Designed miniproteins, single chains, continued (5). Designs and how they scored, part 74

Each design is a single chain, and the fold is of that chain. pLDDT is the mean over its residues in the fold that is shown.

## One batch from the design tools (miniprotein)

Design m18565
Fold by ESMFold2-Fast:
Structure m18565 (fold): chain A 100 residues (1-100)
Amino acid sequence: SEKERLKAEAEAQAKALAEYFYGLYVELEKKAKEDESYKEKAEAAKAAREALERAVELLEEGGDEEEVLEALERARDYAEKLGPIGERVAEIAEMAKEAF
């Protein structure tokens, strides 16, 4: 069904973006060791990854719409601190919303 397709797409994109934020976290954490100004960005990348992983878990387990969208909104809030990448989280949230 269209809803199953959107759910699978949202899950796949959330997984890919979580992997991206993990890589970003590793690089920002290295920079934070020499320059503390990167610490908040590293923490935001880590938090965005964890929130996206939670959204993926909820989607895979057939969790409630409210819980999925809450996890994606948390991911968006953290991702916005890292720049335009936050808009990609918003796109994933719209796909997930359409899947319910």
Scores: mean pLDDT 87

Design m18566
Fold by ESMFold2-Fast:
Structure m18566 (fold): chain A 117 residues (1-117)
Amino acid sequence: SEMEEAEALFRELDTDGDGAISFDELKEFLKSIGLEPPDFFEDIFRKILGDAIDFDQFLGLLRVLELERATLEEFKEKFGEAYKSLQGDEKKFQAFLLEVSIEGGVLALERAVKRVT
């Protein structure tokens, strides 16, 4: 399952076995799958997440980073007021979605979408 695949991947990235992934480990992972993290991602990681993320935060992050263009447009519609308040800045909107996902994991993002819909 997607959850079991994410758990296996998290364990591979958690080389120290402490239940957390560092920013450097996450950045190398993103490069390995052909994704270049945006400049704002490091600021979010270091200021909001601290020095490492847990499994629930990792799941939220993967969901936002794997968003296809069509899914991003759906989130823009559902979070229209937030998107407008960011002056239509797609990078800031992705940062907003990352913050929501990371703070409460995948379920927090889903609940936020349902609340707006």
Scores: mean pLDDT 61

Design m18567
Fold by ESMFold2-Fast:
Structure m18567 (fold): chain A 67 residues (1-67)
Amino acid sequence: SEARKAAQRLGDAISNGDFEAAEKAVEELRKINPEFGEAARDLVQAVKNKDTEKAIEASRKLLEALS
C-alpha cells in the first residue's frame, strides 16, 4: 500500500537523520489521509525534540492508523 511505503520512507529518513526526506514522507502520508500526516508530524517533532516517550507514542499511533 502507498501508506505503508510512505511510512517506511519516513522511518528510513528518521534513522538517517534526514529531516528533509522525513518532511517529504509526512506530506505523502498527509495526502493519503490527514490522520496519517498528523501522526507522522508528531513523530518527527518528537524525534527533533529528543523526546523518546512521545516518539514511541506517535509511532504506535501511526501504526494503529495504518492498520
Scores: mean pLDDT 83

Design m18568
Fold by ESMFold2-Fast:
Structure m18568 (fold): chain A 65 residues (1-65)
Amino acid sequence: MEESIFEKIKKAVEEFLKENPDATEEQLREVVSEVVDEMAKTHPVLKNPKVHEQAKKTVTEEFLK
């Protein structure tokens, strides 16, 4: 499947925002962190600390623009 790991993380965060439209920036950052941590359990690429941090930053920035 052509869906990237970042797209999967983004989709999970979008579902959270759909249920919580008034979520704060801090809550968004927490959810992104939790989703990335959960995905890292089954996706070896996210077990790399640099990729893990980049995923959190990239997804968070996309929603906060």
Scores: mean pLDDT 76

Design m18569
Fold by ESMFold2-Fast:
Structure m18569 (fold): chain A 74 residues (1-74)
Amino acid sequence: MQEEIEKLREELRKRVKELFPDEAEKVMSQTDELIASLKTDEEKLRYLQIEIEVLDAFKLIHDAIDKIVEERKK
């Protein structure tokens, strides 16, 4: 279970570094604190999986917005 949590945490970190390279340490620190507050390993796994899905959706939206902004910047 802890190994599985670490794998998901690394997947999350990879996505955070892609979206927020300057904020990655802060975001991961906050994520680690939240995970530490959860009572069960299953809750930790579910939280990490949801965060990964949210970041994947956020990246899709962010990439679309960036493209529109760049096209409208001349």
Scores: mean pLDDT 77

Design m18570
Fold by ESMFold2-Fast:
Order: sequence, then C-alpha cells, then structure tokens
Structure m18570 (fold): chain A 110 residues (1-110)
Amino acid sequence: MPSPEEQALKLKREMEEILRRMREIHREIRRMHDDMVRRGRVTPDELRRLRELIAEMRELVNRMSELGDKALALSKDKKLRREIVLIEAEAGVLLIHAHVILREAEKMAA
C-alpha cells in the first residue's frame, strides 16, 4: 500500500514533468521573441501563437498548483515540501516572463 509520503513523491514527479513541459514552451516563446526583436516587427500569426502558448502555460500552472496542494497535504517531510515549493516558484517565474514577452510583442504589433 503506498504511504502518504510515497503518494506525495509521485505527485512531485508529475509536477516535475509539468515543469519540463513549461520549460519547453518557455524556450519556444524565447525563440519567437528573439526572431521578433531581430526583425523589428510582430506578425498577427506570431501574436496568436504566443497567446496560445501562454494559455497552455496557465493551464499547466493551475494543474501544478492542484498537485502541489495535494502533495503538501500528504507530506510532513521538510526536504520534499521545500522541493515542491521550488518547483512551483520556477513555474511561476516562467509564466511571468512569458507575460512580459507578450506585453512587449503587443507593443510592437502594428
């Protein structure tokens, strides 16, 4: 029978997979931003794609928050709890940075 700590560890692994996907999306957003800056303009298609990627990141952050809440309810392990908080913190920073890029792209859109 899986213990509460084993269940929390499984949830942490699911959160790590979500974070890996968020890092992949963030890399795509950064490549798009670099292309926009070099070209000095943003296309409507790029702006639409950027919004779609950020919407996916928002869904991933919501799922991660739900998993994190469940894991923290199950675990009393200080190290595991700290690692969960750090995963959520990194995910939050990636989403904030993506929104900054979107705001810059919207200002460049003519």
Scores: mean pLDDT 90

Design m18571
Fold by ESMFold2-Fast:
Structure m18571 (fold): chain A 99 residues (1-99)
Amino acid sequence: SKEEAEKKLKEILEKLKKEHPKAYEFRLEYREEVREAREATEELEKRIEEAIKNKDEEELKKLLKELEEKLEEAKKEGKLALAFELTALMFDIEAALKK
């Protein structure tokens, strides 16, 4: 669920702040990167919402694979905000597939 994904993201951010304070500061400093990441994922979010509404498990699995590939690229490029947004969308898909 979205609430479960938000809780997990909060736990990740709290752990990141404690264990990796420089990465947490980077997140706060680059708020425009967060905005750009949200804009970049808007179409993916809409596709995920439609697939969940239609109970299209095949499309959800395809979207999950696409998000995993995009997440690995975001990690390689150091795009922290994009990585967090992609991770949240992956949690939404996994929650929908878990029933």
Scores: mean pLDDT 76

Design m18572
Fold by ESMFold2-Fast:
Structure m18572 (fold): chain A 89 residues (1-89)
Amino acid sequence: KKLKLKVYSDSGEVKEVEVPVDATGEEIAAATGASLEAAEVLLKALRAHPDKVHAVADGILMENITEEEALELAKKLPPGAKVLLGEVV
């Protein structure tokens, strides 16, 4: 099994990354460019509820956010901030 991660930037860019399900928060942060704090929050949520899509933006954990909502949220964040969305596949 893998973690499928999508990163939404303020520029409207979407980056997709896959990592092993046993990946560390540090490995997720390195692969996505997200903060270690955001990566750890997302990883904890994905491990607790692997049947759900989770997202982290500006320190806030969200569930069941759409790709359109993630993209719009990223545009409203400070420059360089990102929305990190993940699911278990």
Scores: mean pLDDT 79

Design m18573
Fold by ESMFold2-Fast:
Parts: structure tokens; sequence; C-alpha cells
Structure m18573 (fold): chain A 82 residues (1-82)
């Protein structure tokens, strides 16, 4: 459940980021649902963790976090472009 929830949050964050990029429209935080705001917060936290792992030279952790972010981004792009 917790892992499934984390995957859902990353997917929602990826969708929001991709739509913003495609439309050129900034993400309006005031119009986001509570879940969408939580999703963006979680994604930003994970990105920050990735930078800390890179600074520490933990290549395995960097690869793990990059893969975790890649899957939701690719899925969001495929669904929104289809």
Amino acid sequence: MEEERRERLLYLAARLAYLSQRTGEAIDMAKLSEEEREALEYALRLIAEGYEAERAGDEARVAELAARLREPSERAQAELDA
C-alpha cells in the first residue's frame, strides 16, 4: 500500500510537470487537489534525496532514484501523447 501510494504520487507529479511543459502553462498550486500538491512535494523531496546521494558518491542510490522517477515520467508522457 505505501509503495503503491508512492508510485501513484510520482505518476501524478510527472503528469503535472509534463502537461505544464507541453502547454507552456505554469502549474497553479492554488488549483491543485490536495493529492496533487502532496505528489509534487513528494517528487521534490525525492529529487533532493538524489542530489544528496550524488554528492555522497552513492551511485547505486542515484541509479535507483533516477529509475524510480523515469518510469512515472515515461508513463505520463505516453498516456498524455496518446
Scores: mean pLDDT 77

Design m18574
Fold by ESMFold2-Fast:
Structure m18574 (fold): chain A 106 residues (1-106)
Amino acid sequence: GTNEAFEEAVDLMSEAFRLYNQGVRYALQGRIDDAVRLYRQSDELYTRAMQILRDNGLTSMYPLVMHQAGQRSGLVSREERDRAYQALVDSGHPEALKLLREMGWI
């Protein structure tokens, strides 16, 4: 039912937030390969959560899914995110630069 679809989307989005937060922390530690891997895993889960919402006509619930995911997993500060992306740029790592280009940041 729609309630099960909503809960599945929240569970996937909560895990996406957890992986993204860990990716930010790894980037700040100079662990660029680990950071890129976690960012990509986070994006895959985010994409799956969005697909579940679309397939069940629940796209209007997206703000609530994001809110609940943020409450369950937290979200690193914008300052930490900005510093993490700068670390990825400064690394010169090919996979990090590819990720940043795909995100439209460079």
Scores: mean pLDDT 89

Design m18575
Fold by ESMFold2-Fast:
Formats: C-alpha cells, structure tokens, sequence
Structure m18575 (fold): chain A 61 residues (1-61)
C-alpha cells in the first residue's frame, strides 16, 4: 500500500540520518573501546536499513 511505502521511505531516511551522525561520532572518537561500541551500533542500524530497503522493494514490485 502507498501508506506502507511512505512509512518505509521515511524510516529509511531517519535511519540514514542516524547512521551519518554516528559515523561522525566514530571519526571524532579517540577511545578504541567507544569506537568499537559505535561500530557495533552502526552495523546493527545498517542491517535494519537493509531489511527496510528489501521490504520497500517487495512492496514496490
């Protein structure tokens, strides 16, 4: 449905914005432990984004 497509598109944009913010934090971080924690969070968000993108592709087919 169009509403589901719009919701997924908005969610993907929000996740992309969050990933971009966390990547900036990662680049500024000097503590290796905190860098590792940020990398894990970024990785989880990238997986979530890929799942939402796959769902969007199916709904647009």
Amino acid sequence: SDSAIQALQQSIRQVDDHIAELRQQYQAETDPKKQQQLQVIIGLLEIARDVEEALLERLQA
Scores: mean pLDDT 89

Design m18576
Fold by ESMFold2-Fast:
Structure m18576 (fold): chain A 85 residues (1-85)
Amino acid sequence: SEEEIFNQLQKLVQEVLDEVRRAKATLDAAEAIARMRELARKFQERMDELISQVKDPSFEARLQIHRQALLNEVERLIAELEAAA
């Protein structure tokens, strides 16, 4: 259902944000950047799987907005680390 897909999205977003935050707090800048890029790649693969189950264009558009918001946040954090390194 759409509710189940959205719940999976929320859990996935939280998992990625927790891992990104952990990497930033515990790793060297170069290692944190590499880890964040890997997390973003895996997130995109899992999002593609979730979106493939969606038939409603309006619901797909909502998932794409959340996808892009997380990717933008990860890129912002990577840019901050690159500027500091």
Scores: mean pLDDT 86

Design m18577
Fold by ESMFold2-Fast:
Structure m18577 (fold): chain A 57 residues (1-57)
Amino acid sequence: EKEKVIEAAKKHAEEVKRLLDSRDFDGLRELAEKIQKELNTKLSVGSVRLALIEAAL
């Protein structure tokens, strides 16, 4: 489960960097919600969002 989230985070790292650079925190949350639903993960949206940020840094 965590492995799938990490792989998705790496795939979206460039998009996350663009969202962070523009300070589009709403877009970042929406991306995290979309990934959570696509992966059907037990992790919260907040945990997915954190993984996306960590992969982009």
Scores: mean pLDDT 77

Design m18578
Fold by ESMFold2-Fast:
Structure m18578 (fold): chain A 73 residues (1-73)
Amino acid sequence: SLTEIKKKMKELYEEMLEIYYKKEEEGASQEVLDKIKELLEEFKKLGEEMENGADPKEILKKVEEILKEIKSL
């Protein structure tokens, strides 16, 4: 359902933010922190696309790819 996908999107966003603050605490480079910020902005745009009628399942897949990229930094 759309409600379950929205809940999952929120959980993924919170996980991304947790990674950002953990990287900042660990003294990650500004380049790494800036890359995570760019990916968080991409997440926000995907959320807007979903609210504007994009397929929620396709959006969720793209968001999961963003999280994988963040985890690889």
Scores: mean pLDDT 86

Design m18579
Fold by ESMFold2-Fast:
Structure m18579 (fold): chain A 82 residues (1-82)
Amino acid sequence: MDAAELEELERLAKELEEAYENKDVERIKELGLRAVERGWLGLARQAAALLLKLGDVEAALEVLRRAGDAEGVAAVEANAAK
């Protein structure tokens, strides 16, 4: 990972934390999708987890599906089925 890419990742992670503190579901979703576009799957999963904490299962599933996290999608769907 290049130094510039690491700095961008750290900035995105900080923005994600701020969006969660503000309970801004739409911003968390946008940041999660941006992480997917960059290939930062760990950060994308973090965004999906924050969306689940805020009750937006649809947004969390969208982020996980775009990330190709089939196991994450299956886990969320299994919890939603109960």
Scores: mean pLDDT 81

Design m18580
Fold by ESMFold2-Fast:
Structure m18580 (fold): chain A 80 residues (1-80)
Amino acid sequence: SILDRVRERLETLKDENGLVQAIDAMKVILEVLHENGYPVSYDDIVREFIKLGVNPFNPSERITVETALEVLERLLKKYG
């Protein structure tokens, strides 16, 4: 359910290379988690992106949907 909702939203944000801006992926994940009652902070999600070598504050940083879903899975394990 949560995974499917995040995937569907990220698929609409893909560029011609199949990549999503890291900042946009972070916003989508945070919004969906908050809508589902998960008390995930901005700092929590930023830390999980950094652990995967992604800087979500770099406006040129682009990631796969799979990388974004890995961040989501880590947050769900931590708070679910």
Scores: mean pLDDT 86

Design m18581
Fold by ESMFold2-Fast:
Structure m18581 (fold): chain A 65 residues (1-65)
Amino acid sequence: SMKEQEERLKKAQEKAKAYQESLVNGGKRQPGMSDEQLASAQHDVATHGPLEKPRVPTVEPPEPS
């Protein structure tokens, strides 16, 4: 049953990450989210506002057309 516990743990961690990322992205659906998680995330964002995402250091991108 160790493999079963490992699978459950992986799914739980993925769901937690998706939820957190959804909060940062203003309640946008993330891969692996359940409908309940999405609804909760959107409600949290509506109530508390989205979480601030840390910005990466400025890098020089190639010039677009």
Scores: mean pLDDT 69

Design m18582
Fold by ESMFold2-Fast:
Structure m18582 (fold): chain A 85 residues (1-85)
Amino acid sequence: EKPVITSVDEALAYLRSLGASPGAIAAVRRVLDENPELQELFLFMLNYLSDENIRKEIIDPLNEIAEKYGVDAAAAYLREQMLSR
C-alpha cells in the first residue's frame, strides 16, 4: 500500500519510486511551482489513484514526452491534463 502523500517533495519521491525519469520529475516540479493552486489537486490524485494508474496516466506519458520533446513539452502536457481532467 502507498503512503499518504502530503507534500510536493513526498509526491516527487513517490513518483521516482514508481519509475519517473529525471525529466518527468523536473516537469512535475515546474508545473506545481508555477501553478501552486494545482498542488492540492495533484496530491489528491496521487493519493486516490492506484500505482498502476499513476504509472499509466502520469509517469509513462511524462517519461516519453520528456525523452522525445524535452521537459518544457512534458510540463505543458501535465498542465493541460490537470486543467482538462
Scores: mean pLDDT 83

Design m18583
Fold by ESMFold2-Fast:
Structure m18583 (fold): chain A 86 residues (1-86)
Amino acid sequence: DETEEQVRRLEAALRALAAGRLDEASRLLGGEHRDFVEALEAAMRQYHELVSQSDPDEAARISTRLGPHLQAAWPVVVRDAERQRR
């Protein structure tokens, strides 16, 4: 199932971001990202695309599975963005 493979890969990327592993997250997202902000933006775009392509039940399942990982990655992205500004 292509959708399940994409969800699994995106979940792994978000977990890598939350753990502060930018290189791992970038590889899982299929590119190179200069910072955590760019990597999270890429992850958010992939998340939005998956949800928009899914039926309502599948979209709810994806949101339930990936939502907590997006929330866990956010503090790491904020810290990196703040570091770059100072």
Scores: mean pLDDT 81

Design m18584
Fold by ESMFold2-Fast:
Structure m18584 (fold): chain A 98 residues (1-98)
Amino acid sequence: SKETEKLLMLVQLYVMVMSAELFVSRRLLENQKDIEKVIKEIEEILKRVEEIKKELEELAKKVIELDPSLKKEMEELLEKAEKILEEIKKILEEAKKR
């Protein structure tokens, strides 16, 4: 249905935004000399990514409810989102050790 297609597209866009935030977090850790500023910016990114992940989980549940055949794809996207969140947390821990 058109509704399912729109929600699927939105889920994919949320994962892309999370991936972009991960990329920014890695670049901040690699290129910034002011570690206190890096820590603060990555903490703000982490907070945004956690909110996006919560919204993503709600949207994924709705997609599965509308089209159960998409369950595997939704589970794979949620797994990618979890890995992104964990990697950003790891980057933050690495920044704090510098």
Scores: mean pLDDT 87

Design m18585
Fold by ESMFold2-Fast:
Structure m18585 (fold): chain A 84 residues (1-84)
Amino acid sequence: KEAEIRKKMNDLDERLEEIEKREKEVKSKLSKEKQEELEKKLEPLYDEISESLKKIKEGKDVEEAFKRAEESIKKMEELVKEAE
């Protein structure tokens, strides 16, 4: 259903925006080395989210793609929290 897909996409976008803000705040308190380590850990999760969004757009395994994106977002939230 288009409305459900749109709602889930909006929820993912909001969570990603929150993570991006928190990442910037945390990085401002970290050494350059720690910033790079955090970026390397987040990079594959951003890639997974991007791939999942592509699958949703293509109409392939939409439910699985949303679950994978949500899992990646949750892992990003935990990584940013651990870096605090």
Scores: mean pLDDT 81

Design m18586
Fold by ESMFold2-Fast:
Structure m18586 (fold): chain A 87 residues (1-87)
Amino acid sequence: DVEKQLEGIENLLEDAKKLKLPKEIIELLEKAKENLETNPELAEELLFEALYKAQKILAEKLNTPEAKEYLEKLDAIIEERKKEKAK
């Protein structure tokens, strides 16, 4: 469901901007969104690169409730995908 995936990426983008994550992560999320319809495989690779980079940064700078909540969301997405790929 492209619409569901698009909504998910848009929510991650909004949260990343609110947390003032590096432009690199925001750019990766925007590129993932742009490629979702035309190249879903690339979109997914870009999405997970952004999520892994965000996870590392948040783990280093995790001093606010908002950052902790976002990290928990990222961890959930990453773990769900790992389980899907393991099948």
Scores: mean pLDDT 74

Design m18587
Fold by ESMFold2-Fast:
Structure m18587 (fold): chain A 78 residues (1-78)
Amino acid sequence: ELEKIREEAKKKAKELAEKLAKLKSEEEKELLLEEVLEEGTKEALELALKEGRLTEEGVKRILEEQKKGREKLLEELK
């Protein structure tokens, strides 16, 4: 299940990078980044709840992995 969250984060980071490449202004890029981060957090928490693994440590690790996955893919696609 954590692996599924990591794969979803990679997918979203790739989609985000493609959308960012199409945007012309820095303001639009920042707004898109904020939106994607917010949606990713919501999905990670919902998945943790369904698995019955909603512990403070588990949630923190899931959110950390999502953020890392997005940032790493964005840097690699530059």
Scores: mean pLDDT 61

Design m18588
Fold by ESMFold2-Fast:
Structure m18588 (fold): chain A 79 residues (1-79)
Amino acid sequence: SMGLGGVRGSGGSWGTAGVPVDASDEEIGRAAQEASGIGDNAPPEIGPGAAGVSISGKSGDQETAAAGEGTRLALRGAL
């Protein structure tokens, strides 16, 4: 988790699993909120971050590039 791309303050373009390469402090905050949410079993807490990723403009391209995101989701589920 600590070495998984990190946040912009710690360095990294992807911040967390729900953040695109053009992540700002706001997007990193949302991604951190969803990633730290104990309600990981309840997507509603994660929904806002996912919407931000889609609206960020990269759409399917960004998600396709993160084909290994399943690993990140598994790590969050491990919480």
Scores: mean pLDDT 43

Design m18589
Fold by ESMFold2-Fast:
Structure m18589 (fold): chain A 60 residues (1-60)
Amino acid sequence: SEETARLIGVILRAIGVLLDPNATPEERAQVAQDLREFLASVEVDDKTRALIERLIAELE
């Protein structure tokens, strides 16, 4: 689905930023914001929500 494709895209960006030693605080904040916006706009199961919330915590 389009929603699944968007979720995968944002998660991959989050992982990329977390693994990049040159990632700026602004890049980390932007990806965290994108993940928060996804959670605000799309209904997801508890497992997916917990994963996204953990990624946000790691980015902040």
Scores: mean pLDDT 82

Design m18590
Fold by ESMFold2-Fast:
Structure m18590 (fold): chain A 78 residues (1-78)
Amino acid sequence: SAEEDKLIEKAAREAGVEPTEEFIEAVKLELRARNLEPTEENIREIVEEIAREREALRALPESLAREIALALFEAMTG
């Protein structure tokens, strides 16, 4: 998986994202979840998607983020 790690690090840098261990693991989990081969193209697409999702979360209003957190808490507690 050293080869996968290097491809993910390269794609992350090209997308303007710091390739932390957490980010690398997130990309690997998405590849497995989608049953995708860890090719340069597939890795790039997943990296760009995760980067967009993280940016979208930062753009969420605090009030909406709180509502989502409360809804998830209620779902877990019944």
Scores: mean pLDDT 75

Design m18591
Fold by ESMFold2-Fast:
Structure m18591 (fold): chain A 68 residues (1-68)
Amino acid sequence: MSEKEKEAIELTEQMIKAVKEKNFEEAEKIYKEYVKLMEEMEKTDPESAEEVKKIMREKLEKFAKELE
């Protein structure tokens, strides 16, 4: 796993934590950082970017189930 993949996954986890803490403003800031990192990865390593998007989606789906 590349350093950028690891960073993107960590940002996803930080965003979920901020939402759980009801800190939606912080979650939005983290999401914007995630989007910028993903845009850079799409240009330099699109395969890694797709893998990170899958991991992010799985983490968000699990989080959404916890809210139900």
Scores: mean pLDDT 78

Design m18592
Fold by ESMFold2-Fast:
Structure m18592 (fold): chain A 100 residues (1-100)
Amino acid sequence: SMAEREKKKKEFTKELIEKLKEMIENGESVEEMIKAFKEAVDKMVKEGFSSRDIRSVVSEVGAELARLMPTLDEETQAKVAELLKEMRDYVDKLEAEAAS
């Protein structure tokens, strides 16, 4: 159902935010955060989410991480900025592939 799909989308959003925040707090590399992000998005694709649903989730995740940035040290801010760039690029690629 549409309601179940929206609930699942919210659960994916929350889980991805929590996972990336934990990785940031643990001082994980940007490469590991990008891998975790791509794995989560690929799982959403396999579960039948549209590119628009994925864009919505990624935009919400990105907004939450961006809001966190002023509380982080300069080195961690640079890692999060790179992660946000890679997240945008990956979703842009998915939307381009879906439009073909």
Scores: mean pLDDT 86

Design m18593
Fold by ESMFold2-Fast:
Structure m18593 (fold): chain A 72 residues (1-72)
Amino acid sequence: AMPWVDPDALLARLAPLGVTREQLVNALAFIGEKLARGEPVTPEELAKELGISLEQARAILDAFVEAGLLPP
């Protein structure tokens, strides 16, 4: 897990878009694994892996960039 992430703050930002806490936890695990491998994360790849919409995937990645967890 990313130790400085407040999942409740991220969820509050993403819940209006239909993102659940379980989906957010799965996104954190997936993105963390990709970052550990030095691999890029695209909205399309995230949407496919989590079974969420492309809009939800973009919102998750945008929230991670704003939180300082991903480069812009």
Scores: mean pLDDT 76

Design m18594
Fold by ESMFold2-Fast:
Structure m18594 (fold): chain A 104 residues (1-104)
Amino acid sequence: MIKAKIKVEGETIKVEIKVPASLALTVANLIAKFLAEKTGGTYEQKGNVFTVKGPTADAVIEVKGDTINIEIRATNKEKAIELAKELAKFLREELGAEVELVIE
């Protein structure tokens, strides 16, 4: 079972995902690809860290055992909210995740 917590604070989105450790890198890769597509950007992997760079947002995804931590910095609050909602939908529909979304 995959559980995700997404918090939007201004232009910043913070995400914590709990996954089976054996799936963590695979899930992180899927999320990096999704974020690159939605931001019109690209992503790269270096060990357990994925970086996304796009015109509307940048992201860092770190895998630590059974936990994926994501920090996304969008160009503005409206884009942060839009991207957080799209990510929540992706996690629910594609990965069957239980998602908690908090927008401040």
Scores: mean pLDDT 89

Design m18595
Fold by ESMFold2-Fast:
Order: C-alpha cells, then structure tokens, then sequence
Structure m18595 (fold): chain A 91 residues (1-91)
C-alpha cells in the first residue's frame, strides 16, 4: 500500500529521504513489469512515482525551512533562538 509506505516514511527528514528511495525503486520495478506486458502495473507505477515525488518535495521543504532558505543574518538569528531555548531547557 503506497499510502502506508508514505505514512511510515514521513515522520522525519531521514525517513522522507529513505522513503523516497524505496518508493522510486518500486515505481521503476512496476514500470519494468508494465513494459514487459503487464499493463495493470502502469497505474501502480504512476502512484508510486507520485508518492516518491511527494516525499522528496516534503524533504526539500524541510531543508529549505531549516537551512538554505534564509539569509546569513536570518539563519544566525534562528540558530541563536535555538541556543537560548536549549540553554533554558538545561537549567
């Protein structure tokens, strides 16, 4: 079940990246079966391809929000806020 694999994978960034790889591999496998004459696998391959792309987009969005989408000043401010929260938690 495609949706079950997506749910298993989407808990964190590592799960999203690994899940993308697994779903892309399954999509390729079903595409190969469809090319070999099992046309019933075409729709299944498309569903796995869409799910793999969705997990990759979610991983990219997490990276963009947590890293590369900020200016240097904005990133420093975010890191400083995280440091302050961690210091308060450790008291």
Amino acid sequence: DVEKLVELAKGDLAGQVIGHGVLAMLAKKYREKAAAGDTSKIELAEKYEEAAERLLEEADAVIAKEGDSFTGEELEKKLEEHRKKKLEELK
Scores: mean pLDDT 66

Design m18596
Fold by ESMFold2-Fast:
Structure m18596 (fold): chain A 84 residues (1-84)
Amino acid sequence: ALDEVIELLRKAIEALENKDYQKAIDYLFGARAVLEGLRVRDPSPEIDEAIRHVDEAIQAVRNKDYEKAIEHVRKALEIVEKLK
């Protein structure tokens, strides 16, 4: 599951860099869903923080603040990678 989140977050960054904002949102919702499943099974502050950053990234994309969106995706990715 963590590897799936990492893959989805990396794909979200790639989509944002390619200006494919709809795909970026789709990947971010995918990552959020996997993280929510992980939180239900094993709650942790790190998973909660990763979900918060994914939510902030989605909001930033909707606000057309793509630099802030990429920053939040990278922070979520860093947190998830440290959990491995």
Scores: mean pLDDT 88

Design m18597
Fold by ESMFold2-Fast:
Structure m18597 (fold): chain A 57 residues (1-57)
Amino acid sequence: MAVALSPKQLKAVMIATNLAGLENADKEAIKKAAEEVGLSPSTVSKAIRDLLAAQRS
């Protein structure tokens, strides 16, 4: 049980989830968070998915 996120990935996840909640982070929230930290939206989306999977397990 180790979700290894970089500080940028963690910041992006926090931004996205603060806007819509962890389970409700939509494409716009993910896009905004990715743009803010300089990551791709797909990287942020994957990080959120990995965190949700860890939380449910």
Scores: mean pLDDT 71

Design m18598
Fold by ESMFold2-Fast:
Structure m18598 (fold): chain A 82 residues (1-82)
Amino acid sequence: SLTPEELKLMLEALNLPNPVLDPQSNAPVTYYMLLYLRNEEYRKEYEKKKKIYNPDMKEDEFEGPFSKFIFSLTPYKDQLLA
């Protein structure tokens, strides 16, 4: 499970004031937050993509820009689960 401390660190790294939670991506978001905290190569790729992220984008009501960016890093999933 993602701890409150791990979530806080992840949100601070993204400059997000609130959890990026949506009903369709909640589990993937949590999983990718854990990847960000534990996998250096995933974190480097995420930080690279974060430069393009705009938290003020208003068009993604359900998936959110964050979930879309994190989903693009799915190739790291098997590394965490192994």
Scores: mean pLDDT 51

Design m18599
Fold by ESMFold2-Fast:
Structure m18599 (fold): chain A 85 residues (1-85)
Amino acid sequence: SRDDILQQTDNISFDVNSIISSSMPSLSTDQQRQVIQRYGVVSSRIQQTVDLVQSNSDINVIQQQLDNAQISANDFINYINSLMS
């Protein structure tokens, strides 16, 4: 359902913001800048998914955008984890 998709966008946002909050104190200034720039891409894709739900777009289009947001979030989390090792 559309409510399930919105819940998934909330979950993605929570995971992304949680790893940023836990990692930022351990990162260099240059690494923090890279994280902020990459976060902009991820947050944009999440917001695009929300906008498609709110505009009552086709469910298949919304699902594909959600999948793209999840992939972007996973790549972002993996990037931060690579900086922490």
Scores: mean pLDDT 89

